# Designs tried in a protein design run: designed miniproteins, single chains, continued (2). Part 111

Each design is a single chain, and the fold is of that chain. pLDDT is the mean over its residues in the fold that is shown.

## One batch from the design tools (miniprotein)

Design m7854
Fold by ESMFold2-Fast:
Structure m7854 (fold): chain A 64 residues (1-64)
Amino acid sequence: SAELKEKARAFGEEYLAKSGAAARKKLGPDAQVTYSLEVTEDKVVLTLTVDGVTLTYEVPLSGL
């Protein structure tokens, strides 16, 4: 549903913001941190890249 997708987007944005802030706190303000978020019909795909190292995780919408 549209409501689940909005909730998933908000969850993903908060998660990525916290993860990026934690990475910069540990590695310093010059650390290159990029994120992307994709909401599909059944999951949210979160991608975090820190200084060229990429982590991707999937969160099922049923878990939100």
Scores: mean pLDDT 77

Design m7855
Fold by ESMFold2-Fast:
Structure m7855 (fold): chain A 85 residues (1-85)
Amino acid sequence: MLSFAEALKLYEAGEISEEELEEFFERRLEELREIYLNGNLAQQIGAILRLIGMILDIELSNLPEEVKERLIKRIEEEIERMKKL
């Protein structure tokens, strides 16, 4: 499976649609949630760091500002849910 950074590059190259990028994004959040819920402390920290890395990738991308704000907010909500577990 492609990383989110790879999917983002494919979107910027016009190889995938915004809808496909968002579907890939949500699947990646699901995977990181699974790692967090079932992992040890190091894996939990790793999952949070991967989510923060996704925020950085989005900020540095050529995505429309509205899409950036939506995706970043979704990641922030996911991190907050993880902290409450």
Scores: mean pLDDT 81

Design m7856
Fold by ESMFold2-Fast:
Order: structure tokens, then C-alpha cells, then sequence
Structure m7856 (fold): chain A 79 residues (1-79)
């Protein structure tokens, strides 16, 4: 299981990846939506696992924040 510091780095890298996808002019809107929906599903599975393991609130909150960020980006792409 990653430490809190390792989890922070993983989540930061994932956010940076989502930002790179959003800024990639070679990707269509449909391709961006597909990538973000796959990442969102992976994070929702991670969140469920963390809740079942009674993980620290900080880790749960960090994953929920990243989920909210991706959902916001998806809403903007679908507008």
C-alpha cells in the first residue's frame, strides 16, 4: 500500500496526465471524454477500496477531489 507521500505523488501525476489530455489538440472531444471516463472509473474503484479499508480521511478526500476535478472537465467537454 502506498504511503501518504506516495499517494500524493500518484494523484498529482494523474492530475497532470488529465491536464495533458485536455490540452492535447490532436485528440478529438470524443477521445478526451473516453480517456477521462476511464480514469474516473479507475478512481471510483480506488475510492471504494479506500473506504472499505477505512483509509485516513485525507486520502479519501484527495481522491474525491481528483474525481470532482475530472467530473468538472467532463462537464466542460460535454457542454
Amino acid sequence: VPSEDEMEKILKNKKDFIESVMNDESLSTEEKIAILEEELETLKQLLETLKKQNAPEKQIAAVEELIAYIEKQLAELKA
Scores: mean pLDDT 82

Design m7857
Fold by ESMFold2-Fast:
Formats: C-alpha cells, structure tokens, sequence
Structure m7857 (fold): chain A 59 residues (1-59)
C-alpha cells in the first residue's frame, strides 16, 4: 500500500488511477473503505480539507 499526502482532488484521482480500481482507501487514519471507481473516491473525500492524508492499496 501507499501512504501519502495529497493536495487536491486531481492528485488523489491520479494516485488511484496509478494503483488501479478496485482499491482500499483510508483517509486521515479512519476506517478503510472499498472504492470501486472515481465517483466513489470523490464522494469519500468530498468533506475533507487539503492537504489530506491517504492510505491506498489494491483491493
């Protein structure tokens, strides 16, 4: 898995595309969530402020 900080929605999407859907995402150390596509990732992070701590791994 990849632990990183992203500064924008565009950066988060690029990282997710690099890993490849479906993936498991944890935001700011909160519970991990199965993310199947770009729309679900954007919904997960919509209420967070940047910079944002992410953990991402292939599902």
Amino acid sequence: GITTVVNSKEQALKLAEEVGFPLIVSVEGHSATLINNKEQLLELIKDYKFPLGLYIKKA
Scores: mean pLDDT 84

Design m7858
Fold by ESMFold2-Fast:
Structure m7858 (fold): chain A 87 residues (1-87)
Amino acid sequence: SLRDAVRELAGRVLDAALRYGITPEEALKILREVIEKLKSGEMTVDEAIAEADRRIRELVAKHGRRPLTPQELERLFAEVQRLIDEV
């Protein structure tokens, strides 16, 4: 289902943000863009997952690792849950 696909995408992006210190802004940008393309039919579920993984890999390659602040984590979790609830 679309909701299951969005949960998988969200889980992958959250894991990467926690592991590598991807900012909430970058994480949410990836999720919003990929979810919209999935909803419009521009991407299949497999293509959406592959695109999210590609963008995460590119961000990790460009930036050093840092921990997210508690405020960044709270924002990221809240906004991701909102995106899941919208589908």
Scores: mean pLDDT 81

Design m7859
Fold by ESMFold2-Fast:
Structure m7859 (fold): chain A 95 residues (1-95)
Amino acid sequence: VPPTPDTMNDRMGGMNRRMRRNMRNGNVNGMTTGMYGVHGVVVRVRGMFPTFTPNQRMVMNGRVFMGYVMVRHGAFATGNATMATVGNHMAGFNM
């Protein structure tokens, strides 16, 4: 009987960081950037854009899609950030 099972969710943060690192390196689950479509490029964006819940998975036709959204170059001045937020999303490649 774990006294604090909720704190065990911290491992999700670690998994999330690992996934982001793998996408940055262009390797997720042994796959290359070409298959996942992103290679660690962070771009600043102008205006507001949606944020994604980290570590989400979309299952479609028995496949799991994970990826990062690369936003266009620009300054994110209206938000709390001055650089693009790379969202971890389930679309991956070829939706």
Scores: mean pLDDT 34

Design m7860
Fold by ESMFold2-Fast:
Structure m7860 (fold): chain A 89 residues (1-89)
Amino acid sequence: DLEELKAALAEARPLLEEAEAALRAGDYEAAAEHLRKVAEILAKSSSPVSQALAESLQHLADALLAGETEEAVRGFRRFVASSRALLAQ
């Protein structure tokens, strides 16, 4: 349910802020670690939307560690924008 997703995103918010700060600083290892922790929080939900977002964040973390930094940064910014839009509803 969207309410479960919103609750999980609200719980994950401090980790998302840490991931964004790490990305801005070029600390891709720290950013990947924080994204994985956010994915773990989202994966606790039985919601298909939450599961899909968790998989997307795992992909972004893997891409950062693989050196695909431009693609991963774009994906992360898209995720943050979508999460902010959802939490505003």
Scores: mean pLDDT 79

Design m7861
Fold by ESMFold2-Fast:
Parts: structure tokens; C-alpha cells; sequence
Structure m7861 (fold): chain A 83 residues (1-83)
């Protein structure tokens, strides 16, 4: 469980860095699509940047518990977007 918590902290740090760099709802939607979450991506496109950030933060925390494989894909997509 500590390993999962550290990965969640990493994902949240990456999300904060993207938000601080001016990531748009479109940028967050691309991350969700890259991770295979088209439903979340469609929701994000309709939101403000702040709302998109909050939904992404909620989604990565939820996936860490419910879908570890999709959670890992989210982390990979977040790291790729920061390149």
C-alpha cells in the first residue's frame, strides 16, 4: 500500500506541474485518452482548466485503487506530456 501511495503522490505532483505550466483542458483530455479513458477525456473537454485539473486528480486517485494498469498508463501519459 505504501508503494501505491508514493505513486499517487507522484501522479499528483505531475498534475500540479502541468497545471502550473498552463496545461489546458485539451492537454488533460489527451492524457486521459493516452491512458485509455475516453469517458473522462470527454468530460474534461467541457471543463475549465481548474475543473479539469481537479477531475484528473480525482481520477488518478480512484484508478490507483480500482484499476492499477490504467493508473500506470496515466502516470506514463503525464510524464510524456511534461517532456
Amino acid sequence: EEEILEKVRKALRLLVELYEKGATPKDFAEIAREAGDEETAKKIEQLSPEEAFLLMAKTVQELARTDPEKFEKFIEALEKKLK
Scores: mean pLDDT 83

Design m7862
Fold by ESMFold2-Fast:
Structure m7862 (fold): chain A 74 residues (1-74)
Amino acid sequence: MIDQKEVDEALARMAASIAVRAGDSAEELFELVEWLASQGIDMKLAAEIFVEALREAGREETAEKLEEMVKEKL
């Protein structure tokens, strides 16, 4: 049985790891979250993964800004 949610989470985590490590801004990360949503990944799930990756990287201000941008979109 293919767990699509688990696959989507893995793809979002990979994208977050790459973009956060590259030093992408909140705006750039939001564009990537929107792109992932356009590919069928749940926007809220992708956003939560990106915010967690930012917090783990010590980028709290960027994480807070990204959360606000996602809330305004939803």
Scores: mean pLDDT 80

Design m7863
Fold by ESMFold2-Fast:
Structure m7863 (fold): chain A 124 residues (1-124)
Amino acid sequence: APVVLVVDDNEEFRRRLAELLRAAGYRDIRVAHSGEEALALALLHRVDLVIVDERMPGMSGLELIRRLREAGLGDVPVIVVTGSTAEETRQRYLDAGADAVVSKDASDEELVATVRAALARAAA
């Protein structure tokens, strides 16, 4: 089963997202409260997908993507969750190597579909 790492400093959002993914059939879900914790988990354990909130204190989503690439984990897909609806913000994350960008206001169906698509591409 794919290992999905959910990275968010907000406990309620992190919990809701993990519950949504479990309901969608993803059984191996790990959580991190910071980019630093996420990087440490990805170095110690196999991770097949990272979902990261852009608004974390300390290591940003952009910095986490950079650090994963430097660690030889650049093939692990990253989905960035953003509170911004600005197209420039979305393009910036994609240019930095995010595999997808979704709004925090995205539907449960849209988020699950994005996860499924990212994992399918990585498995090919």
Scores: mean pLDDT 83

Design m7864
Fold by ESMFold2-Fast:
Structure m7864 (fold): chain A 111 residues (1-111)
Amino acid sequence: LQEAVDTINREAPKLTREQVLDVARAIAEVAREELMKAGVPQSKADEAAQRIIDEVERALAAGEDPRTVLNRAIGVAQREAEKLAGPATASRVTKRIVERAADLVRRYVAE
């Protein structure tokens, strides 16, 4: 997990706005899927995913850097997961979104 977090923080500054949005959408999608697997109703999982996207769009509009934007997305996902499914599920969701985000970030900076 720490290696994935370190990868995001190191490599995120190299991403374009479109690539940051793509990573944010992946974070939102993984959060939605994991919340639904944990028994959260689809409507609430969809709302949580939308809050992640809304925060990313707000941060980008405010001119925040890619690293800050992605860390905000992860933070919103963790808080929404904890609120909807408790700390154990939030920890699992956070691990999966961070690993997925790091994978995408590596793919973008390698190409």
Scores: mean pLDDT 87

Design m7865
Fold by ESMFold2-Fast:
Structure m7865 (fold): chain A 90 residues (1-90)
Amino acid sequence: MREAEVERAGEMGREAARELIKLLEKEKGLKLSDEIKEKVIEEAGRKVREAQEKAPKPLSQEEIAKIGFETAKKTLEEELARRAAEEAAA
């Protein structure tokens, strides 16, 4: 079923984002808030779901991981920049 394929892809995208967050926290000594982590994970899952909905065939695990990782990186960078701007405005 189309919906089951989309949900599977979305969950795999969320897992890819979780792994990226763990790697960045470990490698860069970052401690991210649960709020930031959840937002990054949800955005990655959402973008992978959207890609799967547009795809005529099921996405491969490699394609899902690539989309998830790229979305997570972008979202994390945007959230960190957003918070820096909010702190500067206070």
Scores: mean pLDDT 79

Design m7866
Fold by ESMFold2-Fast:
Structure m7866 (fold): chain A 68 residues (1-68)
Amino acid sequence: SAAERVLQEVEAIREYVDTELPKLSEEEKRSVLDWLIAYLRQLIADHADDPEAVAAAEEAIAYLREKK
């Protein structure tokens, strides 16, 4: 389902942030986090009629904001 695909993308983003993001410079981290947040906002827009997908993307945005 579309919700399952969004959940899988959110999980992949979280794994990237936990494993790859720490290898970047502080400036690169901020740039990547801004890009990922923008991408997640687009997922919310694309799946606005799916509350599970929206909730997962919003939770991911909150998690990424804490990493800034």
Scores: mean pLDDT 83

Design m7867
Fold by ESMFold2-Fast:
Structure m7867 (fold): chain A 87 residues (1-87)
Amino acid sequence: SEEKQKKIEELKKEKKELEELIRELEEELRELKEKKEEYIEELMEKEKLSKEEAEKKVESKIVTLEVAIGILKAAIDFIEEQIKKLE
């Protein structure tokens, strides 16, 4: 069916866009974890935060990125199952 093929192509496009977004977020997360101490010091200097406040802000960003990546990966799994049902 031509209609099924079009749906498969759209789902594959959405999957690629989500995979690219995951890659970008995983890169941000990796850099943030590797340079955590530098980001804490920068936040203390630029935003006049205490060390505890800066650490909490960095940890909140890490958690937010990890949750976002998890949600996007679950969305990809759902899209893959939809593609399999149409094939």
Scores: mean pLDDT 89

Design m7868
Fold by ESMFold2-Fast:
Structure m7868 (fold): chain A 73 residues (1-73)
Amino acid sequence: MPIHVEVEVYDKDGKLVAKKEGVADDGLGVQELMEQAIKEASKSPPGEYTVVVRLTQGDDRQVAEGKIEIKEP
């Protein structure tokens, strides 16, 4: 069953810095969209960011939240 995926990345002040939306057939597709959003956010200054993932599959809706640290090269 296709999964509708929305990934949002927020800075420490709650500002949206990256967003990716798509359809995934499995967990690998979900992971790819998350990696794309994090890569876009990595163009922002180093620091702590919050990643929010919203998944919709049929009538089921799920939201997951996690923190990531973007480090300077």
Scores: mean pLDDT 80

Design m7869
Fold by ESMFold2-Fast:
Structure m7869 (fold): chain A 75 residues (1-75)
Amino acid sequence: MAGELEALALMLAALAKKAVSQGDLETARELAERIEELAAQAPDSATIWAVLAEVHALLGDEERAAAYAARAAAA
């Protein structure tokens, strides 16, 4: 169910933010890829696209962050 995927995405995003704060960018990128898999399963979820945008912004990937933010706004 989309709500369960959204809850998982929020948890993965929290872990990714913690990884970034600790300088563990490799773990943060791996977690971002898992959230991307969830977005593919629930493409109409504004929540999943929004957390993807936030994680990629923290990783310095401004173009991808902007693209995911636009997807969140359109969902």
Scores: mean pLDDT 83

Design m7870
Fold by ESMFold2-Fast:
Structure m7870 (fold): chain A 87 residues (1-87)
Amino acid sequence: AAAAERELLLGIARASAEQARRQKIKIDQDYDKQKADAEAAGKAAGASQEEIDKRVQDLNDKKAELVAKYDEELALAEAYAARLEAE
């Protein structure tokens, strides 16, 4: 009975890793757009470069926090998959 159960669990682990990778790509794309939009909006509003840079840095900080979360989820899912593959 072990082979079918392992295949199912491995599939779930691989799917979790793939989801984390896709979320990281989506976060990268979404935040790059938000940073570009914030820079354009700031320039249109006559904001200083320092004010624009601060808004972009706040977005970079939020992006880094989310990326770190999904990096952890990816690492855990990959470690679990590797353990199942080694069995």
Scores: mean pLDDT 86

Design m7871
Fold by ESMFold2-Fast:
Structure m7871 (fold): chain A 73 residues (1-73)
Amino acid sequence: SAEKRLENGLKLVDQLVQEGRLGAAAQLARRIVAFAVEELGPERARELVEKLAATMSPEARALVLEALDEVLA
């Protein structure tokens, strides 16, 4: 499902942030968030991304929320 793919993708983003791979993390975050917006629509994608980001490290959360704002602009 799109929801499971988003969840798994954001877990990988958190792992990349923990490994110091910030460029790779940012690129993956933009791609997986854009995928979620395309598949779920902007309202549902925002709700799910914000819910999942709340469970991430502070650094990964900030990066993912920035990607969400960029995709929805």
Scores: mean pLDDT 88

Design m7872
Fold by ESMFold2-Fast:
Structure m7872 (fold): chain A 86 residues (1-86)
Amino acid sequence: SEAEKEMEAAGDAAVAAVKADPASAPAEVRALMDKAEELQAKYPEESAKIEQAMRKELERLIDTAKALSEEAARAAGAALREYLES
């Protein structure tokens, strides 16, 4: 779907950003969550698919951060938790 493709593209950009600067991981987590909310508002009929794509891209981003920096991975996890508690 268009929404799933946009989520994957956002995930690719986020992973590339974290590889270039692992300290960007928390900001990239927030960006992916914001993108998912934007896409769910635009394509409400695809909400479940967008959530699944978001989870996949968040997992890929956090795994990338873990491979590069434990500090970046912890910060990314904290950002995800804060976003979910908002």
Scores: mean pLDDT 85

Design m7873
Fold by ESMFold2-Fast:
Formats: C-alpha cells, structure tokens, sequence
Structure m7873 (fold): chain A 74 residues (1-74)
C-alpha cells in the first residue's frame, strides 16, 4: 500500500531507534485522525502500523509518512 511504502521510505531515508508497539499504536491513531476524510483511512493506518513494526520505524517516521500520504490521497 502507498502509506506502508511511505513508512519504509522514511525509515530508509533517516534510520532511527524503533518505536514500541504502544508508540506505533499512538502514531496509527494520529494518522487515522489526519486521514479521516479519506475513504479507507482506518485500513491505511492499520497497514502503516504493521509496516512500522516490520521496518523498525520511529513514531516520527510513521507520522511523517501519514502527512505525505494525505497529500497523495487528495
């Protein structure tokens, strides 16, 4: 998915310490709020959280990917 790929790209661009599962959940909630007017926002946020866990993303990486996705989903 686009949002999951953006998470991977942010991690690759600037590696950092991985977020905890709790922090990833919080970041997913922020993405959902950011994308709430976009159809499929909940599914996109869930996929981003899974990608963040797989790629060792920080909370900041996930939030930035969400902001980039917002521009592309419009």
Amino acid sequence: SMLAELVREEVRKQPSEPASNEEIGEAGGEIYRLLRDVPGAAEAARRAAVAAMEYGASKEHVIEAGRRALERYR
Scores: mean pLDDT 74

Design m7874
Fold by ESMFold2-Fast:
Structure m7874 (fold): chain A 99 residues (1-99)
Amino acid sequence: KQSLAESVKQAALKELERESHLPRIERGRRVGEKFKEIATNALPEAKEGADTLAKAIERVAESGTDEVYEQALEEVKKHKELADAGIAVLEAFRRLLDS
């Protein structure tokens, strides 16, 4: 049985893969928007967490520094319900940007 975190992660990763031809910042925005949309629709109470995760993805896309990436991971960990999905998306996004 697939968890909510796994479902959100897979949907965000598919969006990232679809938009791989776009500029780095635009890819970050698209993945962030998709993550927020899916999380908000599934759990309206998680809206704040979903918004925080979307902004974290955008910051990683904008700077690409280790410091911003570590800050994004720490912010994601504060939202336990979405933490696993957010961490997985940030790791995949970081790897794609470095490729």
Scores: mean pLDDT 69

Design m7875
Fold by ESMFold2-Fast:
Structure m7875 (fold): chain A 113 residues (1-113)
Amino acid sequence: MSPIAQQLEEIREKFLEEAKELIKLLSKEEAEKLEKLVKELERLFDEFLEALRAGDREAARRIAEEIKKVIEEIKKLIDEAVKKNPNNQELIGEANAVKNSLDELVYQMELAV
């Protein structure tokens, strides 16, 4: 449990730094929506790690499905922002970084349950 929990926390920290940089490139409305989704993801991720530490696999699986739904909402928001700004290479780069970190997070969560 400890090594995979550490990997998950490292991916979360990387995602949060990438999301912070992406937020700077978004409109005020898009930034506020992404910040709300990121806070929801952080809350669910803390609950996921607590369920793993408690050995509650059913709770961990349920929370992982909720996390995946929030991740899909984040990806949709990011994709719509990129569509509005197709020539903004910095935005596209940061958007791809965030999506890659989210995909890695999902992969490692599925290995943990």
Scores: mean pLDDT 88

Design m7876
Fold by ESMFold2-Fast:
Structure m7876 (fold): chain A 74 residues (1-74)
Amino acid sequence: MDEEIERLEKEVRELSKEADKLPYTSQELVNKIVAAHLLVVAARFAKDPQEREDAIAGARSTIEDAKKLLEKEK
């Protein structure tokens, strides 16, 4: 489970780096990247297994949405 959280953290960092390379970054993309980061943080500090799983699932979904927005903004 911790390895999964570390992978999600890496994906969020990579999304941020790719967004920084764009001539312009939309507010929607910034909001999705921030939301993904907060969900990863929530997963790391979750004491309840279900809360942690929900946060991980939310982070994955939000990262996927951010990747789609990033591709559209290229």
Scores: mean pLDDT 81

Design m7877
Fold by ESMFold2-Fast:
Structure m7877 (fold): chain A 96 residues (1-96)
Amino acid sequence: MMKGEATLTDLSDEEIEELGKKSGVDPEQIRKAGLKKSVIKTEENKTLEGYVWKLKEGEYIGNATTAEGERYAFRITDDGTAEVSKESAEARKLYK
């Protein structure tokens, strides 16, 4: 598990439409999920980009896949603190 600092950015209508086209998801469902773009700088000076959605008040969760095919899960709090973990094989079975 790595710690990091997160910057959250609201998605534009154009970014929501593009995500809908790429994922086959209705853009209205993406809006309802409260999806945001996240840029996380880890303790190891790695930058991870992904999308996060609201889990509960003050918390967001999301994931990213690297060029090498590695998946990372994120938990971000309102203070900009991020917790980053590499997804296990067991967790990936649940998200299939």
Scores: mean pLDDT 71

Design m7878
Fold by ESMFold2-Fast:
Structure m7878 (fold): chain A 80 residues (1-80)
Amino acid sequence: MSPKEEAIKKTKEMLEKGVDSLELLEELEEMISDIEFETKDPKLALEVARAVLEYLEKNKDKLSKEAQEKVKLYKDLLEE
């Protein structure tokens, strides 16, 4: 399974289990950081981050207001 597919799967499982939205974002940030560190490929890490953020926007009703604002901020930063 690709890192992108694994990240989406983890995000989905955490949302379905009702994990705290901010804790969920922290776990996802660590996962993306680990991908960058292990692969030494910031472009791959960026691709995974974008996919996760798009998935979270589709499921924003499962996120707290603070988490929704963080997702929007990260997405804006990645769209340069």
Scores: mean pLDDT 78

Design m7879
Fold by ESMFold2-Fast:
Structure m7879 (fold): chain A 87 residues (1-87)
Amino acid sequence: SAKHEKILALVEETLAKLRETASRGDVTLMEVLLHEVRRMVEEGASPEEILEVIENFVKAAKEDPSVSEESKKLLEELLKEIKKIVE
């Protein structure tokens, strides 16, 4: 669906931004999220189900002291943009 394509594109754009500035660890976490979102889209998960997974991921990343403040800001912006698509 158009919503699935927009969500996937935003996750891919966020990963691209992280690859420019973030640690290898932060990049790896984001690659795991992209893989999970792609799997959910392929399995026919709703945009609302994908939003819930991304919300939980962003919450966990924000509570992780090993994740950089810049990466946390990019993840917060990702979540805001996805909410606009789904909600």
Scores: mean pLDDT 85

Design m7880
Fold by ESMFold2-Fast:
Structure m7880 (fold): chain A 71 residues (1-71)
Amino acid sequence: ALEEHKAFMKKLEEEVEARGKLSPAEQAELAKKVEEHEKETLSKILGIPIEKLYAAKSEEERRELIREAVE
């Protein structure tokens, strides 16, 4: 999971460098992809259903889900 995430981030960095400047719209799409991959990685590492992470409306709710999974 962690190695897969590192490979994903490296690919994104290479794509950004190859393309040069990103438009605001492209930056927003890139941010969404990073966030989605982070949630998938956390779901795999912590064993939390990804649906629960998406259902959390605030950072506090998300942190509570992580706390419950770790404890």
Scores: mean pLDDT 72

Design m7881
Fold by ESMFold2-Fast:
Structure m7881 (fold): chain A 111 residues (1-111)
Amino acid sequence: SEDERIERLAEILGIDPETLRKMTPEELKEKLEKVVEERAREEAERLARDPSLLGDEELRELARKLSVEEIAKILVEVWKFRVELSKTKKTEEVIKLVEEKTYELLREAAE
């Protein structure tokens, strides 16, 4: 439902669903871009400190070949992909597709 879509987007953005409903399309776009960039940077820095946060040994080996800046760029693309999927797909499907996309982008960058 539309309510489920709004709730998923609000969770991704870290804001109340009611606040999300009141935002203009322009405000929502700016908020999404800011959140995506901040989350990608935080995740890249955490992975640089502790690669074991990646559950897959193959992903850890790929990440070790990349700089923090390269990982951050990949994570920005992954977060944008997650946001777009969350508009139409359920959480379980989003998680699976995001994981597959992350693996694909890490492999491409590491080769």
Scores: mean pLDDT 74

Design m7882
Fold by ESMFold2-Fast:
Structure m7882 (fold): chain A 87 residues (1-87)
Amino acid sequence: EKKEKDEKEAKELIKKTQELLDEITKLGKSEATKEKAEKSKKLADQALELSDRAAELGKKVSNRLAVEAGATGGLSLMGASSIEIAL
């Protein structure tokens, strides 16, 4: 229950952080305008907050993610035999 919730939350926060970093990269091409600099800073602050939250959840679930998430995701590269063991 708690580990599954934390695993999903950590993955979602990582994805959101990556999306914010992509937005910052796009804004990095902005010319010398005050408003574009303000927007970039705001997105960076949001990305840092999500990253911190993901890191804290990740510390709690990273060990369990190696067991549980492997059965649903990572094992797709290993084939069916590994999935059978994970069940």
Scores: mean pLDDT 58

Design m7883
Fold by ESMFold2-Fast:
Structure m7883 (fold): chain A 66 residues (1-66)
Amino acid sequence: ELQTRLREAVDAVKAMAERGLSTMTPEDDRRLTLAMEHYDQLSPEDQARLEEVLETIVRQQLAEAA
């Protein structure tokens, strides 16, 4: 249930990050927030995927801020 939803959330935000942050929808934002809020309930694989998404977001934000 919740764990399945969290995995789907991580998959969705990873796909969003690969598409580009400019394509982020309110639904993607909610999924990202959900995954971050329940980070300790994620599997180690999902935690690693979420960290990769966050690194991508940071890199794209730095590029936009320049």
Scores: mean pLDDT 75

Design m7884
Fold by ESMFold2-Fast:
Structure m7884 (fold): chain A 71 residues (1-71)
Amino acid sequence: MDLELNEAVSQAVASLAKGRDAEETEKEFKKNKDKLVEDISKKTGADKKTVEKQLETAMKAVLAHKRDQEA
């Protein structure tokens, strides 16, 4: 269960970040967050709160990495 949730979150975050800088990635994440939480929750059976936390954690890591490269 946790492995499937982590994989779904990683795939979603990677898709959002592909070909975008940190600012565009953050903008797209804010725009699509509710839909991503709902879709992953339905797919994995995880609680929406758990999905949201995992998505936010993964996105923060990706944004920090991109910003380090842009600085």
Scores: mean pLDDT 78

Design m7885
Fold by ESMFold2-Fast:
Order: C-alpha cells, then sequence, then structure tokens
Structure m7885 (fold): chain A 65 residues (1-65)
C-alpha cells in the first residue's frame, strides 16, 4: 500500500538523520535524503516543494552542528 511505502521512506529518512548524529558522510546522506524525498513526493504529490526543501534544510543544519 502507499501508506506502507510512505512509512518505509520515513523510517529510512530517520535512519539517515541518526547517521548524521553518528558522524556519517553528510554530503552522501543529503544526496540519499533528496532521493528518498523525491520518491515520497511521487507517492504523495500533495507534498509541496517548500516542505521538501524544509526537510533538506533541517538535515543540512544537523550536519553543520
Amino acid sequence: SIDAQIQTLVTNLTELAKSVVNGGDCDGIIEEAKKLLDELKSLAPSLTDTTVQEAINTLKNLCSS
């Protein structure tokens, strides 16, 4: 179901955020997050570009911390 696919993407995004905290490769993590968010937007087209950009900016801010 779409809900199951969305939940999987959310779980993967959460694991990427944890990888930032654990000192992972930020550039690689951001690239992967962009791919996951693009896939999420394809499943839920009601997601705005603003919401996607805010999520990416949040992840970038975690990387800079």
Scores: mean pLDDT 75

Design m7886
Fold by ESMFold2-Fast:
Structure m7886 (fold): chain A 72 residues (1-72)
Amino acid sequence: MERLGEAAREAAEAIKRALEAATTEEEKQKVLELGREAERLVGEAMTDPNADVDEVVERLRRIAEEARKVAE
């Protein structure tokens, strides 16, 4: 659970930074879509006892990296 919480927090922080850095509606929409996907993944991992937490953590890390690219 600690690793999932950490990955979720990192993704949320990256998304917040990207949303603050977004200068166009297209960039903002992309970041909001990443945020929605991250929330969905965390919700499923917390609700589904069969969820692969390691896979969810890896997907959250990929979302954080995509968000950071927008913030560049």
Scores: mean pLDDT 80

Design m7887
Fold by ESMFold2-Fast:
Structure m7887 (fold): chain A 80 residues (1-80)
Amino acid sequence: SVLEEIEKKLDEKVAEIKKEYPDMSEEVLEKMEYAKKKILETTKELLEKGVPDEEIKEIFENELELYVESIKKAIEAEKK
């Protein structure tokens, strides 16, 4: 399903970030988990409304880019 595909991509990106930044704070980890939860909730809502899978995937690609940028920015802020 598109929900499973999106969750898998999010999990893979979270794992990648954790490997690159193993010493990130609990606060950043909580922010990652919260943002992931919000993306999945939005995806479920779009599916329930009957939005086409391809449109959901396009929305997700934009959300994923913003998610990664936000997390990296938070990590960089902690090192100042």
Scores: mean pLDDT 80

